# Designed miniproteins, single chains, part 81

Each design is a single chain, and the fold is of that chain. pLDDT is the mean over its residues in the fold that is shown.

## One batch from the design tools (miniprotein)

Design m2807
Fold by ESMFold2-Fast:
Structure m2807 (fold): chain A 112 residues (1-112)
Amino acid sequence: EAETLARVRAAAEALVEAARAGDAEAVRAAGETMLAALRELRGTPLTAEAARIAIDGVIRAILDTTNPEVIEIALEYARRLLAVAAGDLPPLELEELERAVAWAVGVRKVVE
């Protein structure tokens, strides 16, 4: 479990670096790693922490790139990550993560 959580942290950092580089394939690879790790944590107390780390990574990736393809991929992984975590998170925490993603998208639209 601690190793799985560390894998989520590493994948989140890889996602941000890939997004900054405009590397769509690396963004997908990091997203898949986060999804696999989060699925392994389902039904454990670590799911909420892992979801927060993963969504923070996605938000940073969206804010740190101007590449539309990378933004679309990051948003797809945000949706998939939240869907995996939904059963294990309190409703208010899930809503807070959903609002944080929506906020990041709004910021990107303003800097057009």
Scores: mean pLDDT 82

Design m2808
Fold by ESMFold2-Fast:
Structure m2808 (fold): chain A 85 residues (1-85)
Amino acid sequence: MAKAKKAEGKVEGNKGIVTVEAEDDSPESLAQIATAAARGAMEGGAKSVRATQLDKGKVRVEFTADTPEQAKKAVEKAIEAALKS
């Protein structure tokens, strides 16, 4: 199973950014992790979710929320979901 080895996030106003590093750099692993992180963010209240491959084994998930508090919750949920993928 594809698995994230590290996930970190930050909040900038109503915007959340989560960066996830995979244990392997396969496209399938990155897609699985990106999908899990995006789903977690949406469960936390995120809108306009966008996933981008940064480099070998890394993906960034960016989103907005209605409030900074919801953005923070979305970041926490995205990290949790990515690490369980």
Scores: mean pLDDT 78

Design m2809
Fold by ESMFold2-Fast:
Structure m2809 (fold): chain A 68 residues (1-68)
Amino acid sequence: MKEATLEAVRETLKRLADLLLENGFSVEEIIEAIREAVERFKKVNPYLTDEDAEELLAEIEAEVREKA
């Protein structure tokens, strides 16, 4: 249950990052948007820990920087 939701959040954030990258947003703008999205998810999903959020941000930042 928590795992499935964490995976859904991860996939949503990755798709958001890819969409922003495809539309010509800068890496820094994308990272800022993802950070805001993670904070919004935490407010509606209290089981999402700060550690999980930080890990998701680091993974997506690394992928975006490699694709840019």
Scores: mean pLDDT 77

Design m2810
Fold by ESMFold2-Fast:
Structure m2810 (fold): chain A 75 residues (1-75)
Amino acid sequence: GFKNKGVKLPTPALPPPERDKPIEVTGEGSLDTATVSALARNPNIEKVNVKGDVRLTLEEARQLAASKAKELTLE
């Protein structure tokens, strides 16, 4: 456009996690090993709250917590 004021659009960078609030992960019926692995590899996850009917075993929850989450809450 001819009237571009040189305004820089915000880059679609992944927003940083809120360090004073946990990131809530709510599963509905299927939170399998592949999903747990993807969550564990997400650099934005500092805390994980799992709520509702989630297909997550205790072992998978421990693996997720050990990878990146500093705190894991199951409710």
Scores: mean pLDDT 49

Design m2811
Fold by ESMFold2-Fast:
Structure m2811 (fold): chain A 65 residues (1-65)
Amino acid sequence: MTPEELELIRKITYVVLKYATPEEQERVRKILDEFLEGKISFDEAVERIKEALTPEAKAALDELL
């Protein structure tokens, strides 16, 4: 994991904890676990996370990216 990828994960975590429901947080955690286990690429993980979030949480994430 690169420093840039780690910083992006921190931003994703911040947005998810602030704006996402507990159910959305669980979905994001599962996606991040798959990435950390090497099952999916970083780009695929980011796209799946964006799809799992509400429009409000997704907009907040897009502003930080």
Scores: mean pLDDT 77

Design m2812
Fold by ESMFold2-Fast:
Structure m2812 (fold): chain A 136 residues (1-136)
Amino acid sequence: MEEAIERVRKMGDDSLKLLQDNGQRVQQLGQQASPEAQVAAQQAYQAIQDLAKTVEEAFEKAIELVKEDPELGVKLADDLYGGVQATVSEAQSLIDQAEQNLSNPEETARLLQQLAQYVQESTKLMKETTEKYLSE
């Protein structure tokens, strides 16, 4: 049980670090962007911060689930970590594209809006995944 809790905690910490790195890149983009794209960058940053909070809460619930059912708790953590990795991969791609398009405010804003929408949907899916495991 202790080893399982430590493994889940590490997955949570690694997940939050990945989201923090993406959030910092979006903030940096927002500082370099035109006023139109700055609004989209701020929305994308808030979406990433909301996801990070949801991830932190979800991994705390996974740790509590490990105490009741170690196999189920670890499985929840694996699903959550996989979801974060997929979200971070897509977010990184959209951020890279936005950085390449800084001279085109409309395209940069569109890419950052797409990022915000994708991250918001990821937050919803992560909450649904957590609730499904806890409902048994």
Scores: mean pLDDT 89

Design m2813
Fold by ESMFold2-Fast:
Structure m2813 (fold): chain A 64 residues (1-64)
Amino acid sequence: GKKLALVYGDTHELAIRTGLRLKREKGYDAAVPVAGLTEEEAEELARIIRELSDLEVEVVKAEE
């Protein structure tokens, strides 16, 4: 399956920047910024996506 990053964090800008970096530098096929979700909510979303698709989903916090 293709690799998808779910990027959670406090701001859309940071989540978007982190997602683009992961796609460019870490071999993710897609990155979805989910700013405003907690880590627990992002993990729940990841679990649902894995159940409904062939995607390899990883949860990443938008921070350096």
Scores: mean pLDDT 82

Design m2814
Fold by ESMFold2-Fast:
Structure m2814 (fold): chain A 77 residues (1-77)
Amino acid sequence: SKAELLVKSASGLIAKLRKEFPDNAEIQKLVDKLEALRKELEENPNMSQEELNKIAEEMEKILQEIAKKIQEILAKE
């Protein structure tokens, strides 16, 4: 399902970002938010399509913030 795909994608990315940027407090805070949304998807399997879409939109915003932060870090190195 869409929820299962989102959970799998988020889980893999969370693990990677925790390993690659452990000392970056700003990235870790964004990862914590992403993990909270992933947990909400896992704990609410009977979530409505509207609720699922709202969580997906929130996850997308967080992913965009993480991407911008990583780009800033890479540009400074």
Scores: mean pLDDT 82

Design m2815
Fold by ESMFold2-Fast:
Structure m2815 (fold): chain A 93 residues (1-93)
Amino acid sequence: MKIKELIDKVLEAIKNYDLETARKLLQEISELLKNATPDELKEAVEYLRQLAKEIVELIKNETDPEKRKQLNTALADVLSLLKEAEERIKKAE
């Protein structure tokens, strides 16, 4: 689905430390969640959980303080969107 494609692009942006692009893509995902089907919301939650897990692993293996700060910022943005998606599922139930 379109949400998965955008999440894949977010991961690529984060791997390239292009946080501006990552944030724009996360904002686009947030807008799509407003009109998403319950199935798309569940898929988004699973992909966002996996993305957050991958970012946590990147942070644990990063020794550069500035890069670690950038990864923590990206993680916070992803976790915020994950919470939004989970709340939308709860309201749809």
Scores: mean pLDDT 83

Design m2816
Fold by ESMFold2-Fast:
Structure m2816 (fold): chain A 83 residues (1-83)
Amino acid sequence: MGKVAPDEILDKVIEHIKATTPDPEERELLIEGLKRFYELDKKRVEMLKNNDISEENLAQLQAEMDRFDAELRKKVEEIEKKK
């Protein structure tokens, strides 16, 4: 297990996307998607730490993740259609 904090991992991945993604539209989508995914994962980790694992909270988090995945897929398809 690495000693790297989640915030440090996020920053490194954002820098990598900025360095390797020349298309500004694709870059913005990837950075936005990564930040949103990070926020959802952070909520999950905080729920686990607080033992606030209710069926309702888990269902709500899963619904947010499913919505995010669907939105990301649509945006990727739109970018691919432009290429």
Scores: mean pLDDT 71

Design m2817
Fold by ESMFold2-Fast:
Structure m2817 (fold): chain A 59 residues (1-59)
Amino acid sequence: VKKLTGENAELAEKAGAATVAGAGALGRQLWDKAGSKEGAEASYKGDGVTAAKLAKEAS
C-alpha cells in the first residue's frame, strides 16, 4: 500500500477536525489529566494534523 501517503494525510486531517468538533472538550480533559496539555490544546484549537501526530507519539 505504497500510494496511501497522501490519502493518509487527508484522512488524518479529517479525523483531527472531527475530533475537535465532536470530542475536543472531552479529549482536552483526558489529555490534561495525563500530563499531555499541549496535545489537548492542539486538538481543541482545531489543528487536526498536530493532534494526530501527538496521538501517534503517545502510543
Scores: mean pLDDT 53

Design m2818
Fold by ESMFold2-Fast:
Structure m2818 (fold): chain A 61 residues (1-61)
Amino acid sequence: MLSEEEAIRVAREAAEEALREGLSKGEAVQRAVQKAYEAGADDEALERAATEVARSLGGAP
């Protein structure tokens, strides 16, 4: 099970990649959550990772 810190790191990396591909901020957050889930994050870690990524990107719709 991933720690919240590891889940946030995985999510941030995925969001950065999505933005490089030209995806919207909302799409970047969705991809970030998906990658953290695939890496073994639980629901609490996923929620925290989504919040941190959305905050870093200036908020999602």
Scores: mean pLDDT 77

Design m2819
Fold by ESMFold2-Fast:
Structure m2819 (fold): chain A 80 residues (1-80)
Amino acid sequence: SSMKKRQQQVDKLVEEARKKVEEARKSESVEEAEKLMKETHELSKKATDIGGPEYAPTSSGLSIDGIGAVVEVELRERRE
């Protein structure tokens, strides 16, 4: 019954996390980018709590966690 409200709240958190991920991608400092990724993971935990299994990081490739994993791989390649 409250699914639409839950979806709107999750979408809000995902939008905020995407902005942090974009900042991490544009950062020239690996350490700064890793800090932004930690903040993104905190937002993903909050989104999972609100959205339930359907929006959990382990359930959706469009989740905050999924986006963060791509950035982490990119950062590792830049370091090595």
Scores: mean pLDDT 64

Design m2820
Fold by ESMFold2-Fast:
Structure m2820 (fold): chain A 91 residues (1-91)
Amino acid sequence: GAAEIEKKKIIEENVEKAREEAEKKLPKETPEEIKEKIIEEVRKISEEAMYEAYGVNSSWPKEEKLKYATGKPEEYIKKTIEEINEKLAKE
């Protein structure tokens, strides 16, 4: 598995991607609470993906572990931003 510092770096990089995507793709009027909830959920998903890739699937190649640990949070970010934009467009 990755060192603790390396795991934290991946989680923080996933969280920063969530922040950047929310800032760029959500309307300016989007409540701060909604943006905060996305960031919190991405952190949780990243921690779970790290556990799955580096703990449960420790025998996987390093490339596959990294792809899983970054890909799962990225899919959540994309889906959640799309859902929020659709909801806001109706209101």
Scores: mean pLDDT 80

Design m2821
Fold by ESMFold2-Fast:
Structure m2821 (fold): chain A 64 residues (1-64)
Amino acid sequence: SEEIREIVLNAARDYGASEEAALEVAEEIETNELSKEEIARLLVDRLGVPEVVARAVAEEILKL
């Protein structure tokens, strides 16, 4: 969804990840039924988002 892409792009921008990496992560979240922990792990591993922030972002995405 556009909302997931916007949330992930904003997190990537805040932590210095590329737009390309952010879009890849957003697509993986959209195409798979991922848990909060799986989404947070992608944000940490792929985008360098701190774990506490990644968990908050994952929770926001799941509330959409």
Scores: mean pLDDT 84

Design m2822
Fold by ESMFold2-Fast:
Structure m2822 (fold): chain A 64 residues (1-64)
Amino acid sequence: MVEEIIKEIESLKIIPESDKKKIINFLKNGDYLSALSGLEFWYNITGDERLKEIIDKLRPLIQL
């Protein structure tokens, strides 16, 4: 659920603290599209597989 995704994002070291807080705030407000966009932005820059795993967990919640 959303709380698990938030914990995984909080564990990420590759996203700057300010952007991480913004993404988490989007999730807490139910703005999953904005949160996904932020995560995809960082995945496109870093190519980190851990970030992709988080994105893959979030995607089904939006594409229902």
Scores: mean pLDDT 80

Design m2823
Fold by ESMFold2-Fast:
Structure m2823 (fold): chain A 75 residues (1-75)
Amino acid sequence: MDDEALRKAAEILYNGHLEGKLGEAMIEASKILREAGATNELVSRILLEASRLLDEGASVEEIYEKMREIRREAE
């Protein structure tokens, strides 16, 4: 799974949260992450932590960096 896939997922989740469509955004981000080689466990961890950060008002960059941290811990 590359950094481009994580950044695209972070942007999708951030925009989905702003539009009140986080559920739809989570489905799309999940698809991107899985197509990039993420396991179902890794996808679940990323989406759960990203949704928590979004509720706290996190930026796209903060979400992206947290996703990179989670990926690093899983490797």
Scores: mean pLDDT 84

Design m2824
Fold by ESMFold2-Fast:
Structure m2824 (fold): chain A 104 residues (1-104)
Amino acid sequence: EIEIARKILEYLRSEENYELSYVMLLPPNPKHLPNWSDYVENPIDLSTIEKKIESGEITTVEEFLELLEQMLENYKKFFPEGHPYVADAEELLKKAKELYEKLK
């Protein structure tokens, strides 16, 4: 099952999804998002998710999708309603769930 999560993560990090995922590829830079840690209690990004998969901290696709949902909620807390980065995070989660349905 975790192999499916790895395939989904690779897809989300691919060049095909770069414009959608680029802001979520690495931990937020304090110079670009200076108050991020004040709004977000549980920071998560695609590179941190990769590390959690490699360490065995998450072992199922459901745990993987929960981390993507947490990433979207973090963006909703930090950015105003209608911000393009929130829409990007929503689309990324949608693509992850659609790919999982095809890989079942």
Scores: mean pLDDT 77

Design m2825
Fold by ESMFold2-Fast:
Structure m2825 (fold): chain A 79 residues (1-79)
Amino acid sequence: SAAEEEARRLALVERALEIARYTAETNDQEEGLARYQEALRELFGITADASDAEIEAVIAEALAAARPRREAELARAEA
């Protein structure tokens, strides 16, 4: 259903924010990417069979949705 799709997208946005915090704090971009790929597999069932374009679209959507919250978080940390 649309509600189930929305719930998965919101879960991915929350995971994206956690991964962004982790990556910013540790500068461990490789581990951050691994966590993001794992989240996509768990929430959307995205596997090696999914196209790069499909994976990239889901990532881009989640990052775009997370961006305002991440920017507000960084602004608070710098204050």
Scores: mean pLDDT 66

Design m2826
Fold by ESMFold2-Fast:
Structure m2826 (fold): chain A 68 residues (1-68)
Amino acid sequence: SALEERIVKLLQEMSGASPARARAALARAVALLRQGREQDAIDWLRAQGFSERAAQLAVEGARALLRA
């Protein structure tokens, strides 16, 4: 979706991640948020090398996608 592509682009700009890595991070955040596991999503993203700010952006992007 257009929203997904915008979030992926923002994640790339903030983190320096590749498009594939940013997309995978967003997809995992969506899956974990569907399960109510927001803190697990943040912890996993941090373990993957994303900053706290980038992890928060991925989670908020995932939340926006779930509401769309």
Scores: mean pLDDT 87

Design m2827
Fold by ESMFold2-Fast:
Structure m2827 (fold): chain A 109 residues (1-109)
Amino acid sequence: MIEEAKELYELGKEYYEKGDLESAAYLYSTSITLLEQVLDELSDEELLTLAEAYANLGDMLYEAGDLEGAIERYREAIALLETLPPSPEIEARIAELRARIEELEKEMA
């Protein structure tokens, strides 16, 4: 399950790079579903993968024009990142996602 979810996440990244947003969103959503079922069993590395899957799904929803969906996924990513041990990389990623939420909230006004 966890290894399958990680493989789906990597495949989702490949489809995103190719511009196939619908396939990328499906793959990230499936990866999220599998990881969420074993959330309490996830390592810090696997929790980071889950957080990045949420963030990438947020990016895809934004490109599709779903600003509310994008904000929701970014908030879920931030919540997961905040459970990880603090590091400059984690803190920078949280700050980046918070800035994206603020910008999208301005676009919705």
Scores: mean pLDDT 84

Design m2828
Fold by ESMFold2-Fast:
Structure m2828 (fold): chain A 104 residues (1-104)
Amino acid sequence: MSVAELNEAIRAVMRELGLEPEYSDEEIDFIIAVAIAADKDRDGVISRADARAMLRALTPLSDAEIDELIAAGDTDGDGTLDLAEFVRLMHALLERYPEARPHS
Protein backbone atom coordinates (compact mmCIF):
# COMPACT_ATOMS: atom_id res chain seq x y z
CA MET A 1 0.00 0.00 0.00
CA SER A 2 1.34 3.46 -0.89
CA VAL A 3 1.49 6.33 1.64
CA ALA A 4 -1.38 8.04 -0.24
CA GLU A 5 -3.52 4.86 -0.16
CA LEU A 6 -2.83 4.40 3.57
CA ASN A 7 -3.70 8.08 4.20
CA GLU A 8 -7.08 7.64 2.44
CA ALA A 9 -7.77 4.33 4.22
CA ILE A 10 -7.05 5.75 7.70
CA ARG A 11 -9.13 8.89 7.01
CA ALA A 12 -12.00 6.67 5.78
CA VAL A 13 -11.84 4.60 9.00
CA MET A 14 -11.80 7.80 11.09
CA ARG A 15 -14.92 9.07 9.29
CA GLU A 16 -16.68 5.71 9.82
CA LEU A 17 -15.80 5.77 13.55
CA GLY A 18 -16.85 9.44 13.89
CA LEU A 19 -13.34 10.45 15.00
CA GLU A 20 -12.35 12.77 12.10
CA PRO A 21 -13.75 16.00 13.67
CA GLU A 22 -11.71 15.38 16.86
CA TYR A 23 -8.33 15.12 15.05
CA SER A 24 -6.15 17.74 13.39
CA ASP A 25 -4.23 17.03 10.17
CA GLU A 26 -1.05 16.78 12.27
CA GLU A 27 -2.61 14.13 14.54
CA ILE A 28 -3.84 12.17 11.50
CA ASP A 29 -0.34 12.39 9.93
CA PHE A 30 1.09 11.04 13.21
CA ILE A 31 -1.32 8.06 13.18
CA ILE A 32 -0.40 7.37 9.52
CA ALA A 33 3.34 7.53 10.31
CA VAL A 34 2.90 5.01 13.17
CA ALA A 35 0.80 2.74 10.91
CA ILE A 36 3.47 2.82 8.15
CA ALA A 37 6.22 2.00 10.68
CA ALA A 38 4.19 -0.86 12.24
CA ASP A 39 2.82 -2.33 8.95
CA LYS A 40 6.02 -3.90 7.55
CA ASP A 41 4.19 -5.72 4.73
CA ARG A 42 2.07 -2.65 3.78
CA ASP A 43 -0.99 -4.91 3.53
CA GLY A 44 -3.12 -2.82 5.91
CA VAL A 45 -2.80 -5.40 8.72
CA ILE A 46 -0.51 -4.87 11.73
CA SER A 47 0.68 -7.82 13.80
CA ARG A 48 0.36 -7.66 17.61
CA ALA A 49 4.17 -7.99 17.82
CA ASP A 50 4.74 -5.00 15.48
CA ALA A 51 2.17 -2.92 17.39
CA ARG A 52 3.96 -3.72 20.67
CA ALA A 53 7.37 -2.80 19.19
CA MET A 54 6.05 0.58 17.97
CA LEU A 55 4.28 1.39 21.26
CA ARG A 56 7.49 0.59 23.18
CA ALA A 57 9.43 2.97 20.91
CA LEU A 58 6.76 5.70 21.03
CA THR A 59 5.62 5.67 24.67
CA PRO A 60 6.98 5.08 28.22
CA LEU A 61 4.29 2.40 28.77
CA SER A 62 4.99 -0.91 30.51
CA ASP A 63 4.56 -4.20 28.65
CA ALA A 64 1.35 -4.83 30.65
CA GLU A 65 -0.15 -1.43 29.66
CA ILE A 66 0.80 -2.00 26.00
CA ASP A 67 -0.78 -5.48 26.03
CA GLU A 68 -4.01 -4.05 27.55
CA LEU A 69 -4.23 -1.39 24.81
CA ILE A 70 -3.58 -3.94 22.05
CA ALA A 71 -6.16 -6.35 23.53
CA ALA A 72 -8.73 -3.49 23.58
CA GLY A 73 -7.97 -2.76 19.89
CA ASP A 74 -7.84 -6.40 18.75
CA THR A 75 -11.60 -6.97 18.96
CA ASP A 76 -11.53 -10.30 17.06
CA GLY A 77 -8.58 -11.69 19.09
CA ASP A 78 -6.90 -12.97 15.91
CA GLY A 79 -3.45 -11.60 16.86
CA THR A 80 -3.56 -8.88 14.16
CA LEU A 81 -4.95 -5.36 13.93
CA ASP A 82 -6.78 -4.16 10.84
CA LEU A 83 -6.87 -0.42 10.10
CA ALA A 84 -10.08 0.13 12.11
CA GLU A 85 -8.67 -1.72 15.15
CA PHE A 86 -5.39 0.18 14.78
CA VAL A 87 -7.21 3.56 14.69
CA ARG A 88 -9.15 2.55 17.85
CA LEU A 89 -5.85 1.59 19.54
CA MET A 90 -4.28 4.96 18.61
CA HIS A 91 -7.40 6.80 19.82
CA ALA A 92 -7.21 4.98 23.18
CA LEU A 93 -3.47 5.75 23.44
CA LEU A 94 -3.92 9.48 22.72
CA GLU A 95 -6.89 9.67 25.14
CA ARG A 96 -4.82 8.15 27.99
CA TYR A 97 -1.48 9.80 27.09
CA PRO A 98 -2.06 13.27 25.58
CA GLU A 99 1.71 13.91 25.85
CA ALA A 100 2.21 11.38 23.02
CA ARG A 101 0.19 13.63 20.67
CA PRO A 102 2.02 15.93 18.24
CA HIS A 103 1.17 19.51 19.35
CA SER A 104 -0.81 18.28 22.37
Scores: mean pLDDT 68

Design m2829
Fold by ESMFold2-Fast:
Structure m2829 (fold): chain A 97 residues (1-97)
Amino acid sequence: DAAAKLAALEAKYYSILNNVLSSDPEISRAFLLMLSSVSRIASAVAKKQGKEKVAALYDQASDTLDQMADTTDPAQQQALAKQAAKLLAQAEVEEAK
C-alpha cells in the first residue's frame, strides 16, 4: 500500500527532524542547513536524470528546512518539520518509481 509506505517514511523523517530540534539551538540550525544542502544535491542529481517531480520535491524540502533553521517559534518549527518530513517522504517514494 503506497499510503502505508508514505506514512511510515513521514514518521521516520519527522522522528529524525525532532531529534535534530532537541539538540542545542546552534547545533540544530547547523544540522538543518546540512540536511537542506543534502536535499539540494538530491534535487540537482534528479534534474540531471530527468526526474523533474523528484527534483521539485527535494527543492521544496530544502526550502522548508531552510525556513526551519531561521524560525525560533516552536509551534512554527513543528509545523515546518511535519511539512519537511512529508516532502522528503514523497520525494523518496517518487524516486523509487
Scores: mean pLDDT 87

Design m2830
Fold by ESMFold2-Fast:
Structure m2830 (fold): chain A 59 residues (1-59)
Amino acid sequence: SQEKLDELISFAKELARKYNLTDEQLEKLISLAKKLAEAGFDVDTGRAILEAEAIRLSK
């Protein structure tokens, strides 16, 4: 749903601030959020996957 996608994108932006990600790294998280929403992941699972990826990108 659009609501689920918007929530995951909003969370990706929060993760970018939390982990001090670059604009390019944020674009990667937003792309991942879209893929997770399209694949039918629930919001809680999507948030967990996005945070794991944000941590990976920050290293």
Scores: mean pLDDT 87

Design m2831
Fold by ESMFold2-Fast:
Structure m2831 (fold): chain A 101 residues (1-101)
Amino acid sequence: MKEKILERGLKAYEEALKTSSEEEAKEHAFLQIEADVLADYLGVEAPPVTASLEEVRFHKEELEALVRMQLTVDPSLREEVEELEKKIEELKKEFEEKLKE
């Protein structure tokens, strides 16, 4: 799972880098990683790596809304959601490490 999400983040970064700054491409990759983690948790399809920055951001926001809805129905999921946040931060850090080398 981690390797697949990280690979998709790198692909999103490379695609975005063709038309945008390094800073914007990095933001795009981070949004792709966030969306992929949330989609995996919810059991739904993640946005494609070829999606625009705005499209990935929109999908991430929708996935976050779905997670919040699940927490409203079942508050016991709070611990799982906290672990998702930690997983996202770990993947972002691994992504940055790959960019340095």
Scores: mean pLDDT 83

Design m2832
Fold by ESMFold2-Fast:
Structure m2832 (fold): chain A 78 residues (1-78)
Amino acid sequence: MEAARAAIAAYYAANEARYRAAAASPDEAVRREAAIEIAEEVIAILRASLPSLSPEEQEAAEKLIEKLEAELERLRAE
């Protein structure tokens, strides 16, 4: 999971200021769009990494993907 972990960490580090600014926005739509974008990118990184992960790392990644997909569905429901 090293590549996936590093990629996710790099994504968050590169987008930390943008994410914090969006989270501080009084506009719920802006906050929701930022959350959707982050979830989609993290899911994509995890899915791309699955074939190179150990079985234990795959289980952890699959659980995280499920959690993020559930959150993404919640954000997109309306």
Scores: mean pLDDT 73

Design m2833
Fold by ESMFold2-Fast:
Structure m2833 (fold): chain A 82 residues (1-82)
Amino acid sequence: SAKFEALLEKQEAHREEAEEIVAEFEREHPAVVEALGLSREQLVALAQTALAAGLSREEVRALLLDPDALAARVREAYLSTG
């Protein structure tokens, strides 16, 4: 659908910002990153999706402490767009 395609396009546009957020998070919370068991690429993909869904940089950074909550917030934002 057009809404899904627009979300994917926004994900690509936010790739660089997502990589910066994840790099800062890894520097500030290395033990949390290790405990999550997710790759850097998986964390970047989550951050990209969240930014594309309209979450702020601060919301994404906070929610990386709980990836399940981040995924739920992204789902809510996506559903709000129809």
Scores: mean pLDDT 73

Design m2834
Fold by ESMFold2-Fast:
Structure m2834 (fold): chain A 65 residues (1-65)
Amino acid sequence: SVSSWSATAIFAVGLQIEGDVKSIEIKDDKIHVTLENKDEARKKAALEELKKWKAIDPRLTVTVV
């Protein structure tokens, strides 16, 4: 739904503000999130949360750098 899609985008933006996400690209009804290897503990926590969101919204794609 539109609401689940918007919630996923807002969550990703939150991670970007914290500096854990390198980039967010929204194209063709999909959200591509690139996760930065900045702090291993924070990166792992962010990745686990993003995987939970991907289970809810399969349009979310996560790339780890």
Scores: mean pLDDT 69

Design m2835
Fold by ESMFold2-Fast:
Structure m2835 (fold): chain A 93 residues (1-93)
Amino acid sequence: SKEEKILEVLEETIKRLEELAKKYPEVKEKLEEWIKKLKLLKKELKEGKLTPEDVLNGVERLYNEAKEDSSVPKEVVEVLKEALERIKEILEE
């Protein structure tokens, strides 16, 4: 289902951000807050409390926050951008 594909994207994105938090300790606290938000989106989508479109909006907010913050490594911004683009593609199927 589309929900299962989005849950997979969220899980992969969380794992990628966890690895980047190890690589960039200077932004670790910020990345851990975003990981927490992504885990909440995953939980609430799985429980039927959020729609796939709500999850897309949540990921887009994190991407926008990351791209506007000059302290955030480009690798982090790209991970969130890829997650956003993958969720958009799934919703267009």
Scores: mean pLDDT 89

Design m2836
Fold by ESMFold2-Fast:
Structure m2836 (fold): chain A 58 residues (1-58)
Amino acid sequence: AEELVSKGTDLCKELKGLTADEINDKLTKEFLSKLKSKSTETALQISEAILNSCSKYS
């Protein structure tokens, strides 16, 4: 979780320069990747944490 949150901060900087379609594609890939290897709830929480972190940099 902590490691993924750290990567989420870097991802947020990248997302800031992307279009809405590109943001959606990136988040979908991260979510699906985690869903395949972890529980659905964990994948959702990680995705939401990344999005919430990004709003602080807007």
Scores: mean pLDDT 57

Design m2837
Fold by ESMFold2-Fast:
Structure m2837 (fold): chain A 66 residues (1-66)
Amino acid sequence: ARAEELAAELNALGPFLDADGKPRTFSVEDLEKALKEAGIPLPVEEVLELMLRHFRGEDVPDALLP
């Protein structure tokens, strides 16, 4: 599925570290669950596309940068 391909591309840019400095991988299931729990009505594929653009250093709206 497209979401799985996007997650694989995101993981290939890694390894990404969590807050504890441990390597983490992105899973479609975990992200979808987190979006539902947060009440965010966005498709998981759209969120993964935005994350990929961010980690590739593409311009993102200032509101999405810390």
Scores: mean pLDDT 66

Design m2838
Fold by ESMFold2-Fast:
Structure m2838 (fold): chain A 100 residues (1-100)
Amino acid sequence: MEVDPEHLEILEEVAREAEAELAALEAAGATELPEEKQRELLKELHELNKKSKEEALEKAGELYKKYHNALFFAAAAQLALQIGAERKLDREEIRELLEK
């Protein structure tokens, strides 16, 4: 409703690809972290997101590379989609955010 229909289609395609990747990571048994550690790291991402979505995205990517946990991939995907929606980025630009 608040996004142009053409741009919404791009966001939906990227979201579908991210959901497929997330499902694959969960099926592959992505490394599990203790719940307390997960909450601590997610709080760090939340605080970063209050200051900069871009910095929060970089941190989520770093945490995913370090811990290989599907939760951090999900956080990175959500942040990339939010940045893409706000800045009207195309499919390739949003995908590049997810890869970095």
Scores: mean pLDDT 73

Design m2839
Fold by ESMFold2-Fast:
Structure m2839 (fold): chain A 63 residues (1-63)
Amino acid sequence: GSITIERTVTANEKTVDDFIAKGLPQADRTKVNGNTEVKVNGKAVDYFTPLTEGDVVTLIIKQ
């Protein structure tokens, strides 16, 4: 199984890594692991990918 977390980026998040650290609630952030696929606006990206306000970040966490 997998867990999907989807959130809209605010003006405070600059990269996917920054979004995970600042934009996710603690309960969601603790679920992120090394088997997490990251998408921005439906496209697969890495943790260093720049974010713009209004982007949709999707985290697909493998259990």
Scores: mean pLDDT 75

Design m2840
Fold by ESMFold2-Fast:
Formats: structure tokens, C-alpha cells, sequence
Structure m2840 (fold): chain A 95 residues (1-95)
């Protein structure tokens, strides 16, 4: 059904972001400046570098929507706050 397809795609997208975050940011072998704003880290390490600035902003909007917050709220977050919210939302989506 359409509802099942939407729920499946939502879970797939969250898993894609989780894998990118763990591989490109949280891996202890990766040199990332973790003092940067969450949105700066997301644009640099989580969103594909081949995307245009407009496409990257759409990905930020999509991520904020998936987390149930505004883009403005996401832009105010540090990495620790983002990590806590992301994993909370990810676990909620898995039931």
C-alpha cells in the first residue's frame, strides 16, 4: 500500500543517514572537527559532495522533516544534540 511504501522509504532514508553519520563522522579514525555546528557537519560529511548548494539545502530540509523539527532548530544544534535527537528518532521509527 502507499502508506507502507512511505513508511518503508522513511526507514530506508533514516538508515542511509545513520550509515553516513557513523562512517563519516562518528568513526574514531575519521578527522572531523566535532565543534562545528551540526548543519555544517551534515553538509560536509553526510550529504553527497556532488550535490549543488540548492540540493544540499533540500537535503537539510528533508532531514529536519524526518527528525520532526524546523530547519531553524536544526541550524541551532551542536553535534551532540543532533546525535541524541537522530538516534531517538531512528529508534522510534524502528518501533
Amino acid sequence: SLKEEVEKRRKELLLEYKNAFETNVLDPDVKVDKSLPATTIIRKYIIPPSLSDEEKEREIEKLAYLLGISVEELEKMNLEEFEELFYKRYEEELK
Scores: mean pLDDT 79

Design m2841
Fold by ESMFold2-Fast:
Structure m2841 (fold): chain A 110 residues (1-110)
Amino acid sequence: SLKEEIIELMKKAVEELENFYEKNKDKLSPEAQKLVEKAIEYFKEALKIAEKDPLNIEGIAEKLHKAFDYLEKAKELLSPELQKELDETLKKIQEILDELNKKIEKLLEE
């Protein structure tokens, strides 16, 4: 179903961010770790909202916006190499979220 596809895409976005964190956590300052962990928490909150109601677009977007705000703050604390890796991760996440938005639009047409 489109609902299951939306939830799976949101899970994939969470996994991309968690994979970045697990790979790089030992290279992050304690402050940067805390900011990335907070971003992951907000991505998981967005997933929880989507699992209850994928048409709660405003609720999902609010949590994702907060997550991206924390990632932008974390990025300022990273080395240039880690900033590049985070940017590559964020590009993948944005591609997933773009596909998710297309699925939500289709669900709204049903």
Scores: mean pLDDT 88

